# Ledger of designs, part 7: designed miniproteins, single chains

Each design is a single chain, and the fold is of that chain. pLDDT is the mean over its residues in the fold that is shown.

## One batch from the design tools (miniprotein)

Design m226
Fold by ESMFold2-Fast:
Structure m226 (fold): chain A 70 residues (1-70)
Amino acid sequence: SEREEEILELFEEQFELAKKQILEAKKKGNEEEVEKLIKDVEDTYEELKPYLSEEQQKKAEELLEELKKL
């Protein structure tokens, strides 16, 4: 549905912002901030998950795994 696509797009935008923040935290050696930023995105995914299709959930989970591999 259009709503599910809009929700995924908002999550993708949050992912890009979190990625930038994680890279800055890593540059500063702040591993605690890295863990916090990853958790914040995971928490957002858990809140959005009931509103996403299985295909969109898989796409969001792929983004989360990318974030964790930074």
Scores: mean pLDDT 82

Design m227
Fold by ESMFold2-Fast:
Structure m227 (fold): chain A 58 residues (1-58)
Amino acid sequence: SAAEAAVAAETAELRARHERMLAALSKTLSPEQLAAFRAAADEQIALEEAALRERAAA
């Protein structure tokens, strides 16, 4: 659906932003710290995706 496509597009943009941030941080952070930041970013993206889907359903 158009709504699902819109959610997918916004979620992809959030992932792209987080990947750019992690790439910048990779110059200074350890692999363990990068893994922790990626886990936090993935959690945040999941929450944002859920919120976008709920908004689309309203």
Scores: mean pLDDT 82

Design m228
Fold by ESMFold2-Fast:
Structure m228 (fold): chain A 56 residues (1-56)
Amino acid sequence: SELLEEARRLYEEAVARGDGGGAAAAGQAIKNVEEGGSDETVRRSLEAARRYLAES
């Protein structure tokens, strides 16, 4: 659940900052956990969320 905790935190930060791209990517990471995706799949979505937030 460490990955889920981080995904939720990034999602909340992106929403609070008005970063739609970051929020969408972080939301995907949360969904990957909920759907029982592998850690690698979740980490990939999480990396995308971080990149969106950094580039936005």
Scores: mean pLDDT 79

Design m229
Fold by ESMFold2-Fast:
Structure m229 (fold): chain A 68 residues (1-68)
Amino acid sequence: PNKKLSEEEALELAEEIAADKSNIVANEMALLALSLDSTPEVAKKALKLVKEKNPELAETADTLIKEI
């Protein structure tokens, strides 16, 4: 039915995305996918985590939070 990521799954993926600082372009696309596959509330939590751990993705994360 609604095959949305759980909060734990979304946060785990967010940690993985944030940790790969050498692949910013691919990580930007991964953030978009994470946002679409999560409920708005869970997506905002996951995007905020990425913003805190990887400042280079902060602008993209902020944009996605506003789009949700």
Scores: mean pLDDT 76

Design m230
Fold by ESMFold2-Fast:
Structure m230 (fold): chain A 63 residues (1-63)
Amino acid sequence: MKLSVKEVQEILKEMGFYDGEVDGVYDDELKAAVLKFQRFAGLKEDGVADDATQAALNRLRAA
């Protein structure tokens, strides 16, 4: 299942990567948080919440 922008924001905020509002808008602050998470997870640092990034976020949420 694909994560919504709000779900990506919620997970990153819970993990301390994102300090912005959970508003469902993919802004530059969320892109920066995605880049930080991708680096942490050993993924390609492109700032896009693609399938690989979403799978890693789901793994952390399920743990």
Scores: mean pLDDT 78

Design m231
Fold by ESMFold2-Fast:
Structure m231 (fold): chain A 80 residues (1-80)
Amino acid sequence: SKLDELAEKLVAASREAERRGDWEGVIAYDNALIQLALDKVIIDEKKKKNDPNYEEFQKEAIERAERLMKRVAEELGVEL
């Protein structure tokens, strides 16, 4: 899924930050990963309940994740 692709980018960025000793970067990337994980839990619950708004929520969650990635990249002065 697109959320999984974004999570993989954050995991890679967090690991690179850790290797550089950039603890502020590690914390920022890990916090972003937590936010993505929460949206994934809500998506899974909506899907299990056959929620008619499931697809719309998933689309909104992806858009939020893309905005989050951009914000974190801008705050850290990096490209994600």
Scores: mean pLDDT 81

Design m232
Fold by ESMFold2-Fast:
Structure m232 (fold): chain A 64 residues (1-64)
Amino acid sequence: GEKMELAKKLIKKQIEENNGLIDMQAVIDELQRKFGLSPEEALKLVIEAIKELIKETGVRPGIV
């Protein structure tokens, strides 16, 4: 849905703005605040966004 696509864009943007690094806890907290997701829903969405980003760019984000 539109809300999930906006959330994925947020995740991808944060990775890009953080030099290809992802702070998993910070992103999960942001998704809960902005989109009302549970921690489990937020984690699933982060994993899907990372998979899509790898497919689109060929680059795997670093986890901090």
Scores: mean pLDDT 83

Design m233
Fold by ESMFold2-Fast:
Structure m233 (fold): chain A 82 residues (1-82)
Amino acid sequence: MEAELRRLLEEADRLAQEAAKAIDEGKYEEAAKKAEEAKELAERALRLAKEDPSASPELIEGLEQAVEALEKVAEYAKEKAE
């Protein structure tokens, strides 16, 4: 579980960074896709954390906040793509 959770978080972070770069470059459609992919990985990580009884409430809360933030980034990028 630890290795898979770490991998999902690392991939989500990479995609979130790619989304931010795409926004800076005016590539809003690409940014929306990357943010959605990052959100899906963060949601998968959240599910794994919730299924692990040793997972801290702080970890779960952090992942829930990350999912919410990525959702807002994706919505912002979609609005800008128009």
Scores: mean pLDDT 82

Design m234
Fold by ESMFold2-Fast:
Structure m234 (fold): chain A 118 residues (1-118)
Amino acid sequence: AVTLTESGGGTFAEGSSVRLTNKVSGVDFSSYGVAWFRQAPGREPVAVAYISADGSTVAYDPAVAGRFTISRDLSSRTAYLDMRDLRPEDTATYYSALADEETGFAYWGEGTPLTVVA
């Protein structure tokens, strides 16, 4: 079975830095791009960061550009979202997803909640 294990969430003070981690198993991780989505309470999910399977394309939502960094480590089969200068509006449940060129977002993590307190 394909498993996406997310970690690194919790409650953090405004201005803090945190790393969200997604450890992937059961699939050839090198064949997939990675996206991070977030969903605030009562809101639609929005994509915040993306990296292609070959690492050549990296994209960020303007709301997080310059503060968030997406990366992947093929040797550990792990995707990361490094978040700095956290703001109360970053409060959401964060989901990682694996992107396939033909099917789109093929696999999703269960979500890790993150709360930022002013």
Scores: mean pLDDT 87

Design m235
Fold by ESMFold2-Fast:
Structure m235 (fold): chain A 125 residues (1-125)
Amino acid sequence: SEIVEALRGAAEVLLETDPFIKEKIEEARKNKPSYEELLEIAKEAFDYILSKLEDLTEQVFAALAVIQAFAEIALEYLSAEEVIEFIKEATEYIKEMLNLEPDSPAAKALEEATEALIEEVRRRS
């Protein structure tokens, strides 16, 4: 999937260039937290990255890249079903934080990318 490859690239750049995102991802990798704990760590990363960006399109893309980064680590120790649930819960949190209107272009882009990430998890499991 082109969108999944783009999000992987963006996640790699964030991990190399952003010390806070790198720290949160490394925390998850080292501690192998429960699904609930992973979601709380991810929420801290979302709050941080969204506070640094002004453009809605950039906020949506960055948040999706962070979801991709956490999902990649989670797939090493959580079930596919738990990772899919993580992606869904993270997506709902992002919608709430950004006050996305249903059926807005931003909400549609977020939903389409989320479905691509879920399909990639199913394909790899």
Scores: mean pLDDT 87

Design m236
Fold by ESMFold2-Fast:
Structure m236 (fold): chain A 54 residues (1-54)
Amino acid sequence: SKRQQILQQLQDKVEELKKKKEKLIKEGVSQDEADKIYKEESLKISKELTEQLL
């Protein structure tokens, strides 16, 4: 179903975002900066997927 596809996309995007955060920290970005980027991108993903459900 469309809902299942959207949930899978959410899971995939969240996993990519977690890997991106880990990579940033490994490359010398501070944990605070990496957390800010993570929160901003998580909110963007949530907004885009919520709009698809409406």
Scores: mean pLDDT 80

Design m237
Fold by ESMFold2-Fast:
Structure m237 (fold): chain A 67 residues (1-67)
Amino acid sequence: EREEEARRRAEGAAGQSKNRKSTTRTREEALENLKRLGFSEEEARLAVELGAQISEADVERIEAARA
């Protein structure tokens, strides 16, 4: 349990650097959403590099289309 608390402190300290205010979040979300849709990491990276703006709505829409 102590190890998890120490890890949370380290992550908190990284957040205190105010580096959270970056567009990296958007790219990470796009990658995660693409992986949820079944794309490989390489395919997800290529889509993000092409400027794909995959949102939660897009994920739900594609999942519905698969069903």
Scores: mean pLDDT 59

Design m238
Fold by ESMFold2-Fast:
Structure m238 (fold): chain A 80 residues (1-80)
Amino acid sequence: SILDKILELIEQEKYEEAVDLLNEWASSHIDAIESNPELAKELQELKLKLLEAIENKDIESAKKYAEKIAELLEKAKKLY
């Protein structure tokens, strides 16, 4: 599944590729996102924080935000 590939990319610390694939997943699952706006908002905020940490070369923060995204995606897999 695309979510499993995103989780694999996070585990490999390929965060930019993980964000790109997450954006692709979100675009193809608009109905799921609209049905859970709080989860969608949380994912968007964490995605922006992850990208900012990558730009600032803050490896510890990037890992933290990527791990939180992974936790939310694992929850999404159980709901859908």
Scores: mean pLDDT 78

Design m239
Fold by ESMFold2-Fast:
Structure m239 (fold): chain A 84 residues (1-84)
Amino acid sequence: SKELLIRGLELVGELARETPGADPELLREIERAREEAAASDAEPEPAAVIAAAGAGAFGVGLSTGSEARAEELAARVRAELEAL
């Protein structure tokens, strides 16, 4: 779902903004991906969106220096999107 993709990008973007040490370029890339998703007529498969958003959250979590935190953030984003 396009809506699910946009929500996934919003969640990862929020995490990046709240995470000290997150790369500003990563946040810019997430914002660009969100704009591209909004402009696109593509309907991505929900499972692929959830997996991609989880991977993005994991990457943001690694900025904290903790792999356990990265896993926690990835699981949280996946659960949030699965509940939609």
Scores: mean pLDDT 78

Design m240
Fold by ESMFold2-Fast:
Structure m240 (fold): chain A 76 residues (1-76)
Amino acid sequence: EEADKLIEKARELLEKAREAYKQGNFSEAMKLIGEALKYAREAIKVGTPEQREKALELIQEALDLAVKIGKEMKKK
């Protein structure tokens, strides 16, 4: 129950981060990724093994998006 709510919140935040990324709002996308990671990590602490696996998948997706944003932000 608790972990499911945290996972859903992380998913919502990650989706908002993807929208910010599409709009070129990289700073906003990174902030939303940070919030999504916070909720996903909390879900790992309180979740069952199955819920923990779902939270790890969200963390991986969030980190993949962060890497893409970091690549886009390289201006040198």
Scores: mean pLDDT 83

Design m241
Fold by ESMFold2-Fast:
Structure m241 (fold): chain A 112 residues (1-112)
Amino acid sequence: TALNNAGNALFAAGQYAAALANYDKALAANPNNADLYLNRGNALLKLGNYSGAIADYNKALALDPNNAVAYNNRGIAYSKQGKSAEAIADFKKALALNPNNEVAAANLAAVQ
């Protein structure tokens, strides 16, 4: 969508709060889009809103249960909250879905 594209451009520019506002508008128009929840979760993660990020990653994974990126990024949010067991489970799931994901492998090693 145009709002998702605008949100992605703002996110790439490091304007996470502005990106979040665009993703909110995009989700109001399309509430069942897994990529929009993933992208809003990513913006919330960058803003330090770990609980909000986890809620959006949960919704993204409910819509697309094989999204390795959503598992990896939810693991990062759990790790930032000190929830090491949940972080480990998510990094393992991300790596199981994409075995060549060096980022997920490094994140898993860092929390074990």
Scores: mean pLDDT 88

Design m242
Fold by ESMFold2-Fast:
Structure m242 (fold): chain A 93 residues (1-93)
Amino acid sequence: LSDEDIERELRAAAEAAEWFAKNAETASIEEIVALRILAVSLDFTASQSKDPEVAEKLRRVAELLRRAAEAAAAGKYEEAARLAAEAAELARE
């Protein structure tokens, strides 16, 4: 697992989360599912990381994306947008 692979995945997570924070109320089922798939991908990458701080960051972003997707699926769009915004901020730092 390269630093470039981690940076690319975190960038993808940040971009998806930023979009979702702005568009949670109008997000399609496909977009909610895509956010869940991204969370699973981040958890897998975290499990392959040898740096515990990087692994913790990836797991935290994954958890926020998973919770955002669940909130959106439940019609809790304000909560979904907030969780997505937190995920984007963490992924960008």
Scores: mean pLDDT 85

Design m243
Fold by ESMFold2-Fast:
Structure m243 (fold): chain A 114 residues (1-114)
Amino acid sequence: EEVEKTLEAAKYLKEQGRIDEAYRLVLLTARRYMKEGKYDEAIKLLEGGIEIFKDEPAIVARLYYQLGLAYLKKKEYDKAIEYFKKSRDIYNELGNTKFAKEAEELIKKAEELK
């Protein structure tokens, strides 16, 4: 229920052109869920965020990275690798080589933990 309300609020803020506020709402709420061990709620929120921000590639890349972290915490290493790869590929398309390398390091770490 909190996930759904957060996504509705983020969608509304984005529709108002308040893209940074919408993104930060999703990101900060997902990080709070992660700290609380609520990984499934974080995943649902991040998946909904990706749909809301599908036209914003830099935001999508960051949300895929956070999804990778959530799956890594759940020890679902194949899923974590999948999302880190999606994040890396978008960052490479955007020319953000530093963030692409950060995602690549987490791919390697997750592969070592399998």
Scores: mean pLDDT 90

Design m244
Fold by ESMFold2-Fast:
Structure m244 (fold): chain A 62 residues (1-62)
Amino acid sequence: GEKEELREKAQRLGVLGHILHEQGRTAEAIELYEEALRLAKEAGDEKMAENLERQLKKARSA
């Protein structure tokens, strides 16, 4: 359903954000994490949203 599609997109963006953050592309990683977080919240996936918020905090503290 639509929520599963949103969750899948959020996961893909989160993974890409992590890769970019590891490459030092922090600003781009933050943009992807923010979009992934928005989609995870729309999907109602609270665990994914919490994980993305943690990753955002780490990226912003660098």
Scores: mean pLDDT 86

Design m245
Fold by ESMFold2-Fast:
Structure m245 (fold): chain A 68 residues (1-68)
Amino acid sequence: SHGLEELEKIAEETKEKVKEAKKKGASDEEIFQIELEGVHRMLEAGERHNVPDEVVVEIIKKLAEEVF
């Protein structure tokens, strides 16, 4: 669905932003803000597209396991 595709896209963009920030020597605080913004964007997209909460949480957990 469009909502699932948008959530996966936001997760991938957040992952890449975290990787780039780490390569540039960003602070732990700056990295945390990128992670937090990504999570907020995913929650908002899930709500707009009426994606089940358990699916949104699963995508966020996978992102956290990979980069957080």
Scores: mean pLDDT 83

Design m246
Fold by ESMFold2-Fast:
Structure m246 (fold): chain A 94 residues (1-94)
Amino acid sequence: KPLEEELERLRRRIQEVERAKAEFDSYYDEGYKKAKEIADSLGLTDEQKEKLGREYAREILGRKYAEQLPSPDAGLAAGRAHFERIERERAAVE
């Protein structure tokens, strides 16, 4: 029973982090777009524009989610690893 409740809780948390990732991806696109416009006015190379876009996206994310969400990819990886561990514990009890 506790393992089933833990798995259900973890599924919901993974789903929440997946939604957060979709929102983060939206902010990455917005940050990249703004950085590209600035970089174009400065005459930067495409590679420098790409780097600036990612840095601005991280800044936007850092400001909006600094204390609420770690990196969504890291959170998803950690959540999935924890899910796998609990699932193994459940399988060992069955």
Scores: mean pLDDT 59

Design m248
Fold by ESMFold2-Fast:
Structure m248 (fold): chain A 82 residues (1-82)
Amino acid sequence: SVSSYVRSRRNRVRSYYRSVSPFGSPRSRRIMRGMVGTMNRTYNSILNNSSMTNTQVRGYVNSMFSNFKTLMEEMVKSERES
């Protein structure tokens, strides 16, 4: 189901944050935690949008997760290289 898919992606966002947060600064961890919160609110908003098809919801959720993961990786990498 779409709800199960969104829940799975929400759990993956949290798991990913936990895997990378030890390598970030306190400032980076705070920003990443804020991003996790924003992603969760956006996923809930998408689920409440009756105009989107299940295929559109899955595509959008997957795209957002990929972009989120890339931004978190770049943030941690940048701090590690400085």
Scores: mean pLDDT 76

Design m250
Fold by ESMFold2-Fast:
Order: structure tokens, then sequence, then C-alpha cells
Structure m250 (fold): chain A 89 residues (1-89)
């Protein structure tokens, strides 16, 4: 697997795990942990801090049942991860 293929697979896995958390199949805390594990592989320290803040807000929104807010934060996390992966290419 190339580094680019690995990055795509990891970002797709983030979408899957986050969707599972929204469906109540995974805890918000487990989804947040997974998002941060992926972010640590690709993000700069500055972007990692931003993703950590967004992951916290995502987990809180999922826990409160605020699906619309959770999806908003997930989109921002995904956009940052895609940009970070692109910068490494």
Amino acid sequence: MTPEQRALADIMAVDLVATAALAGLVSPEEAKRFILEVAERYASPEDLEKIRELADKFAEAVQKGDKETAIKYLKEIRDLLLEAARRRA
C-alpha cells in the first residue's frame, strides 16, 4: 500500500467510525480517539490542535444527540485531514 493509499484508507475509516458513532454503534469517546490517532499521522502540530478541538465538539454533539452539529464538525475534521494528507504528497 502506498502512503497515498494509506492516507485515503485512514480518512475513509474516520468517516466510517464517525458514522458508526452517530448511529450509536461506537461510543463518542472511541470515535474521538480514532480521529486523533489518524490526525497524529498526517497533521502538523497546529492542525492537530484544531482537529482535537473539533473532535471534542463532535463527541459532545454525538453524546447530546445533536446529529446536525456533529455532522458539521465531522465535515471540518475530514476537510482538515484531506488537506494535511495532500500537503504530505
Scores: mean pLDDT 84

Design m251
Fold by ESMFold2-Fast:
Structure m251 (fold): chain A 71 residues (1-71)
Amino acid sequence: LSEEVRREVDAIAIGAKVALEVAKDHPLSGRELARLIGRGMAVGAQNADKSEEEIRKAAEEEVRRYLEEMR
């Protein structure tokens, strides 16, 4: 993999992990969980040029917004 693609894959994984962490305390269906993970992954990819801390923060903000929309 190119260095650029590797960074994007790492960032996507961070986004997915953040979504799973936020989802722990919520009684979500499989479909809802999949959407949450997808949102986290997308934000990860968009912020692949940033630090892990910034990626985590961006993913958490997006995932929390999505949860608010589901209410």
Scores: mean pLDDT 82

Design m252
Fold by ESMFold2-Fast:
Structure m252 (fold): chain A 55 residues (1-55)
Amino acid sequence: MLSEEERERYIEAAKALLEGGFSREQVVDFLVAEGGVSREEAEEIVREAEEILRE
């Protein structure tokens, strides 16, 4: 399981990738490929990043 600091870092990375035009699925795959997160965790991180960007 990720630390809070690691989770925030991944959320920031997901936000940057989404803003760069990558799809949700591509961002999830990138996070899983980096290691340290499961696919389920990556999906949750991307969902949180999307919610922040839709303020």
Scores: mean pLDDT 78

Design m253
Fold by ESMFold2-Fast:
Structure m253 (fold): chain A 70 residues (1-70)
Amino acid sequence: MEMEEIIELLKSKDPLKQAEASRKVLELHAEGRTDEALKALEEASKSENKESAEFAKEMIELLKKIEKKE
């Protein structure tokens, strides 16, 4: 799965595309690729679009809570 694809979905203001990005992020975590998912989210959080950046930050928070369970 391309990190760039996730970043583009996160930049979208379309709720369905943002939901798809969330699903892809969780799939990466399930595959043990949490570091790659976090990198994609961190890149999206630097977006010029404030709403997209906030959504990416929310997803980072979610993944950090999941990682804390380790």
Scores: mean pLDDT 75

Design m254
Fold by ESMFold2-Fast:
Structure m254 (fold): chain A 60 residues (1-60)
Amino acid sequence: EEKKKLEEEAEKLLKELFEAYENKDVEKIEEITLKLFELKEKNPELGAKIEAKIEEFVKK
């Protein structure tokens, strides 16, 4: 399904986002965050999953 492609894209962006957080690369964090917001607008259900994964990562 086309949903799988959006999920794969989100997973890829989340990986890059987490790496940017580790490196404290503010410019990359902003860039990736904007792309994730676009995905959230296209698919709110996917947006909820993205938010949950970010929270899980940050809570460490």
Scores: mean pLDDT 77

Design m255
Fold by ESMFold2-Fast:
Structure m255 (fold): chain A 55 residues (1-55)
Amino acid sequence: SREELIREAFEKLKKKHPDNKFKDLEEFEQAVEEFLRTAQLPESRLPDVLKLVTS
């Protein structure tokens, strides 16, 4: 599900970047949604965006 993908990505981000700026999962999700909107990417690109932050 969408929620599972975002949660897994946030866990990977925390492991690779402990000093990341996100206070919680909700803030991370909001940032991902904002990125998709400002980059004019459709929701179908969500998995690709999440891979970028966890690569």
Scores: mean pLDDT 79

Design m256
Fold by ESMFold2-Fast:
Structure m256 (fold): chain A 68 residues (1-68)
Amino acid sequence: SERDAVLAVMDEVIASLEAAAAETGDPRLRELAAELRALKARLRAGEVSVQEALEEMARLMGEFNDLM
């Protein structure tokens, strides 16, 4: 399903951010991973739609990019 595909992509992104945070010690990467993990939990629980999750991911990634 589209939801399962988005959850899988979120897992990959979270794993990549956690690996980068462990390698660099950058707390911003750890915080971003935590925010995406919380969003994934909400999507899994049905508290947000697939569209809402994608929009929130774009927002979080955009805000993070502005800080780098």
Scores: mean pLDDT 83

Design m257
Fold by ESMFold2-Fast:
Structure m257 (fold): chain A 57 residues (1-57)
Amino acid sequence: DELVEFGLEGYRKALEAGMSPEDARALALREMRELGISLGLSEEEIEKAVREFEERI
């Protein structure tokens, strides 16, 4: 899943940059939603990707 992998990479990079897990998660979720909208994904598809992301962190 492209959007989930994007979120996971963003989360890992934010943690490596010294962000807290809470801030890294919030940043990743925001950027996933922005990317999903730019790709023309529905709200339902974006929420599905967000749930899969949260299950993997």
Scores: mean pLDDT 86

Design m258
Fold by ESMFold2-Fast:
Structure m258 (fold): chain A 91 residues (1-91)
Amino acid sequence: LEELRKKLLESMSEEEREILKKKYEVQKELGERFTELEKKAREQKNEELLEELRRLQVEYGEKLAKAKTIEEIEEIYKEALERLEELEKKL
């Protein structure tokens, strides 16, 4: 809920807010790339790639949720992009 999200942000320290903002930014960017790649995989009926994409979405979602620093979030994002690029080459 938007209201609950705003209240949470107001109760957090400045550092915690920056971390949360970075997580949302990265989740949005990764989500867009996952959606695009999943669409291509479905069009090609590549079931193996679809299953790998689903596993990566869960894996990186969990890693981002557990991340506690901006540096950790950036490393996770970089790793996720490299993995997605490798999967895209299979198309």
Scores: mean pLDDT 80

Design m259
Fold by ESMFold2-Fast:
Structure m259 (fold): chain A 92 residues (1-92)
Amino acid sequence: KEAEELLKKLEEALDRAEEAIRAGDFEGAVRELEEAIELAKEFSKASGIDTSALIKALEQAKEAAAAGDAFGAEVSLSLAKMSLSIAKKILS
């Protein structure tokens, strides 16, 4: 189902962003976060679930990663993952 597939792609993009941040690959992290933001928009359209909080957290994570702020990026990513977990529970 389209919303479930988009959710899986979102989880995968967030995992790749986290790995990139931990590796110090901030350029890679920004790229993965940009993909996650687009996937979150598509997921919102497909599911009808409000992803505004998720998108805001992803944008903050991207801004922190672009600045080389690993701690700020990890904190914002954790908020994004929490928001995504709520969306996943709504779909179940």
Scores: mean pLDDT 86

Design m260
Fold by ESMFold2-Fast:
Order: sequence, then C-alpha cells, then structure tokens
Structure m260 (fold): chain A 88 residues (1-88)
Amino acid sequence: MKKLLEEEIKKLEEEIAKDPDNWEAWLELGKKYYELGEYEKALEYYKKSLAIGGEDNWEALANLGLVYEKMGNKELAEKYKNKAIELG
C-alpha cells in the first residue's frame, strides 16, 4: 500500500514538473498525502489546486473540508464542505 502511494506521488510530481498549471495533478497529489496522513502537505496541495482551477473547483473544496476536519478545524471544515455541496 505505502509503496504504491509513493510511486503514484512520484508520477504526479513528474506531471506537475511538466505542467505546473495542471490543477487535477495537484488535487491528486493532495489526495495521496491525505492517504499517508500528511494532512499539512495535503492542505497545501489542495489549496494549490483550488488557486489554479478556480474558486468553483468543488472537488478541491470538498477535499479541503476533509483535511480541515482531520486537523481539528471544524469551522473551516464545515465552510469548505458547504461550499463544495453548493457548487457540486
């Protein structure tokens, strides 16, 4: 499981190095770090995905809500989850 996640992370980092404006690759990278329990890195990459993909990127917003919940920030978790529901 961990080795597969590390391999997927490496592939996503290569995709981002070739196309830094690929918001989908940033989103997937955030998901992989979330699976590893590295919530601070997941948060950074989800925010990067949202910045590139736009404020109406409901998938990035939904994942930001999940990360904030894991980090214990209930207020931000609810804010981003609700915004994702409104847009999705």
Scores: mean pLDDT 82

Design m261
Fold by ESMFold2-Fast:
Structure m261 (fold): chain A 84 residues (1-84)
Amino acid sequence: AKELIAKGQEALNAGKYDEAIKLYQKAIEIAGEDNVTALTMLGKAYLEAGKYDEAIEYYQKALELDPENESAKEGLKLALEKKK
């Protein structure tokens, strides 16, 4: 899972949002849907792709598992602002 998350971050930084989404989805398949890091990274990938509804969904899932996750809280706030 860590390798897929790292590759997803590389794809995000390169503007390859669809590739990043696929890599993070694969990380969730391997690590399970309760992996807060993979859910948060998938939210970021959707946010960067301009898919704000999906970004909100995955950040909310991450926060249901870990309400104190700073990255998920910041991402959710940004996704909600971008959807306006």
Scores: mean pLDDT 80

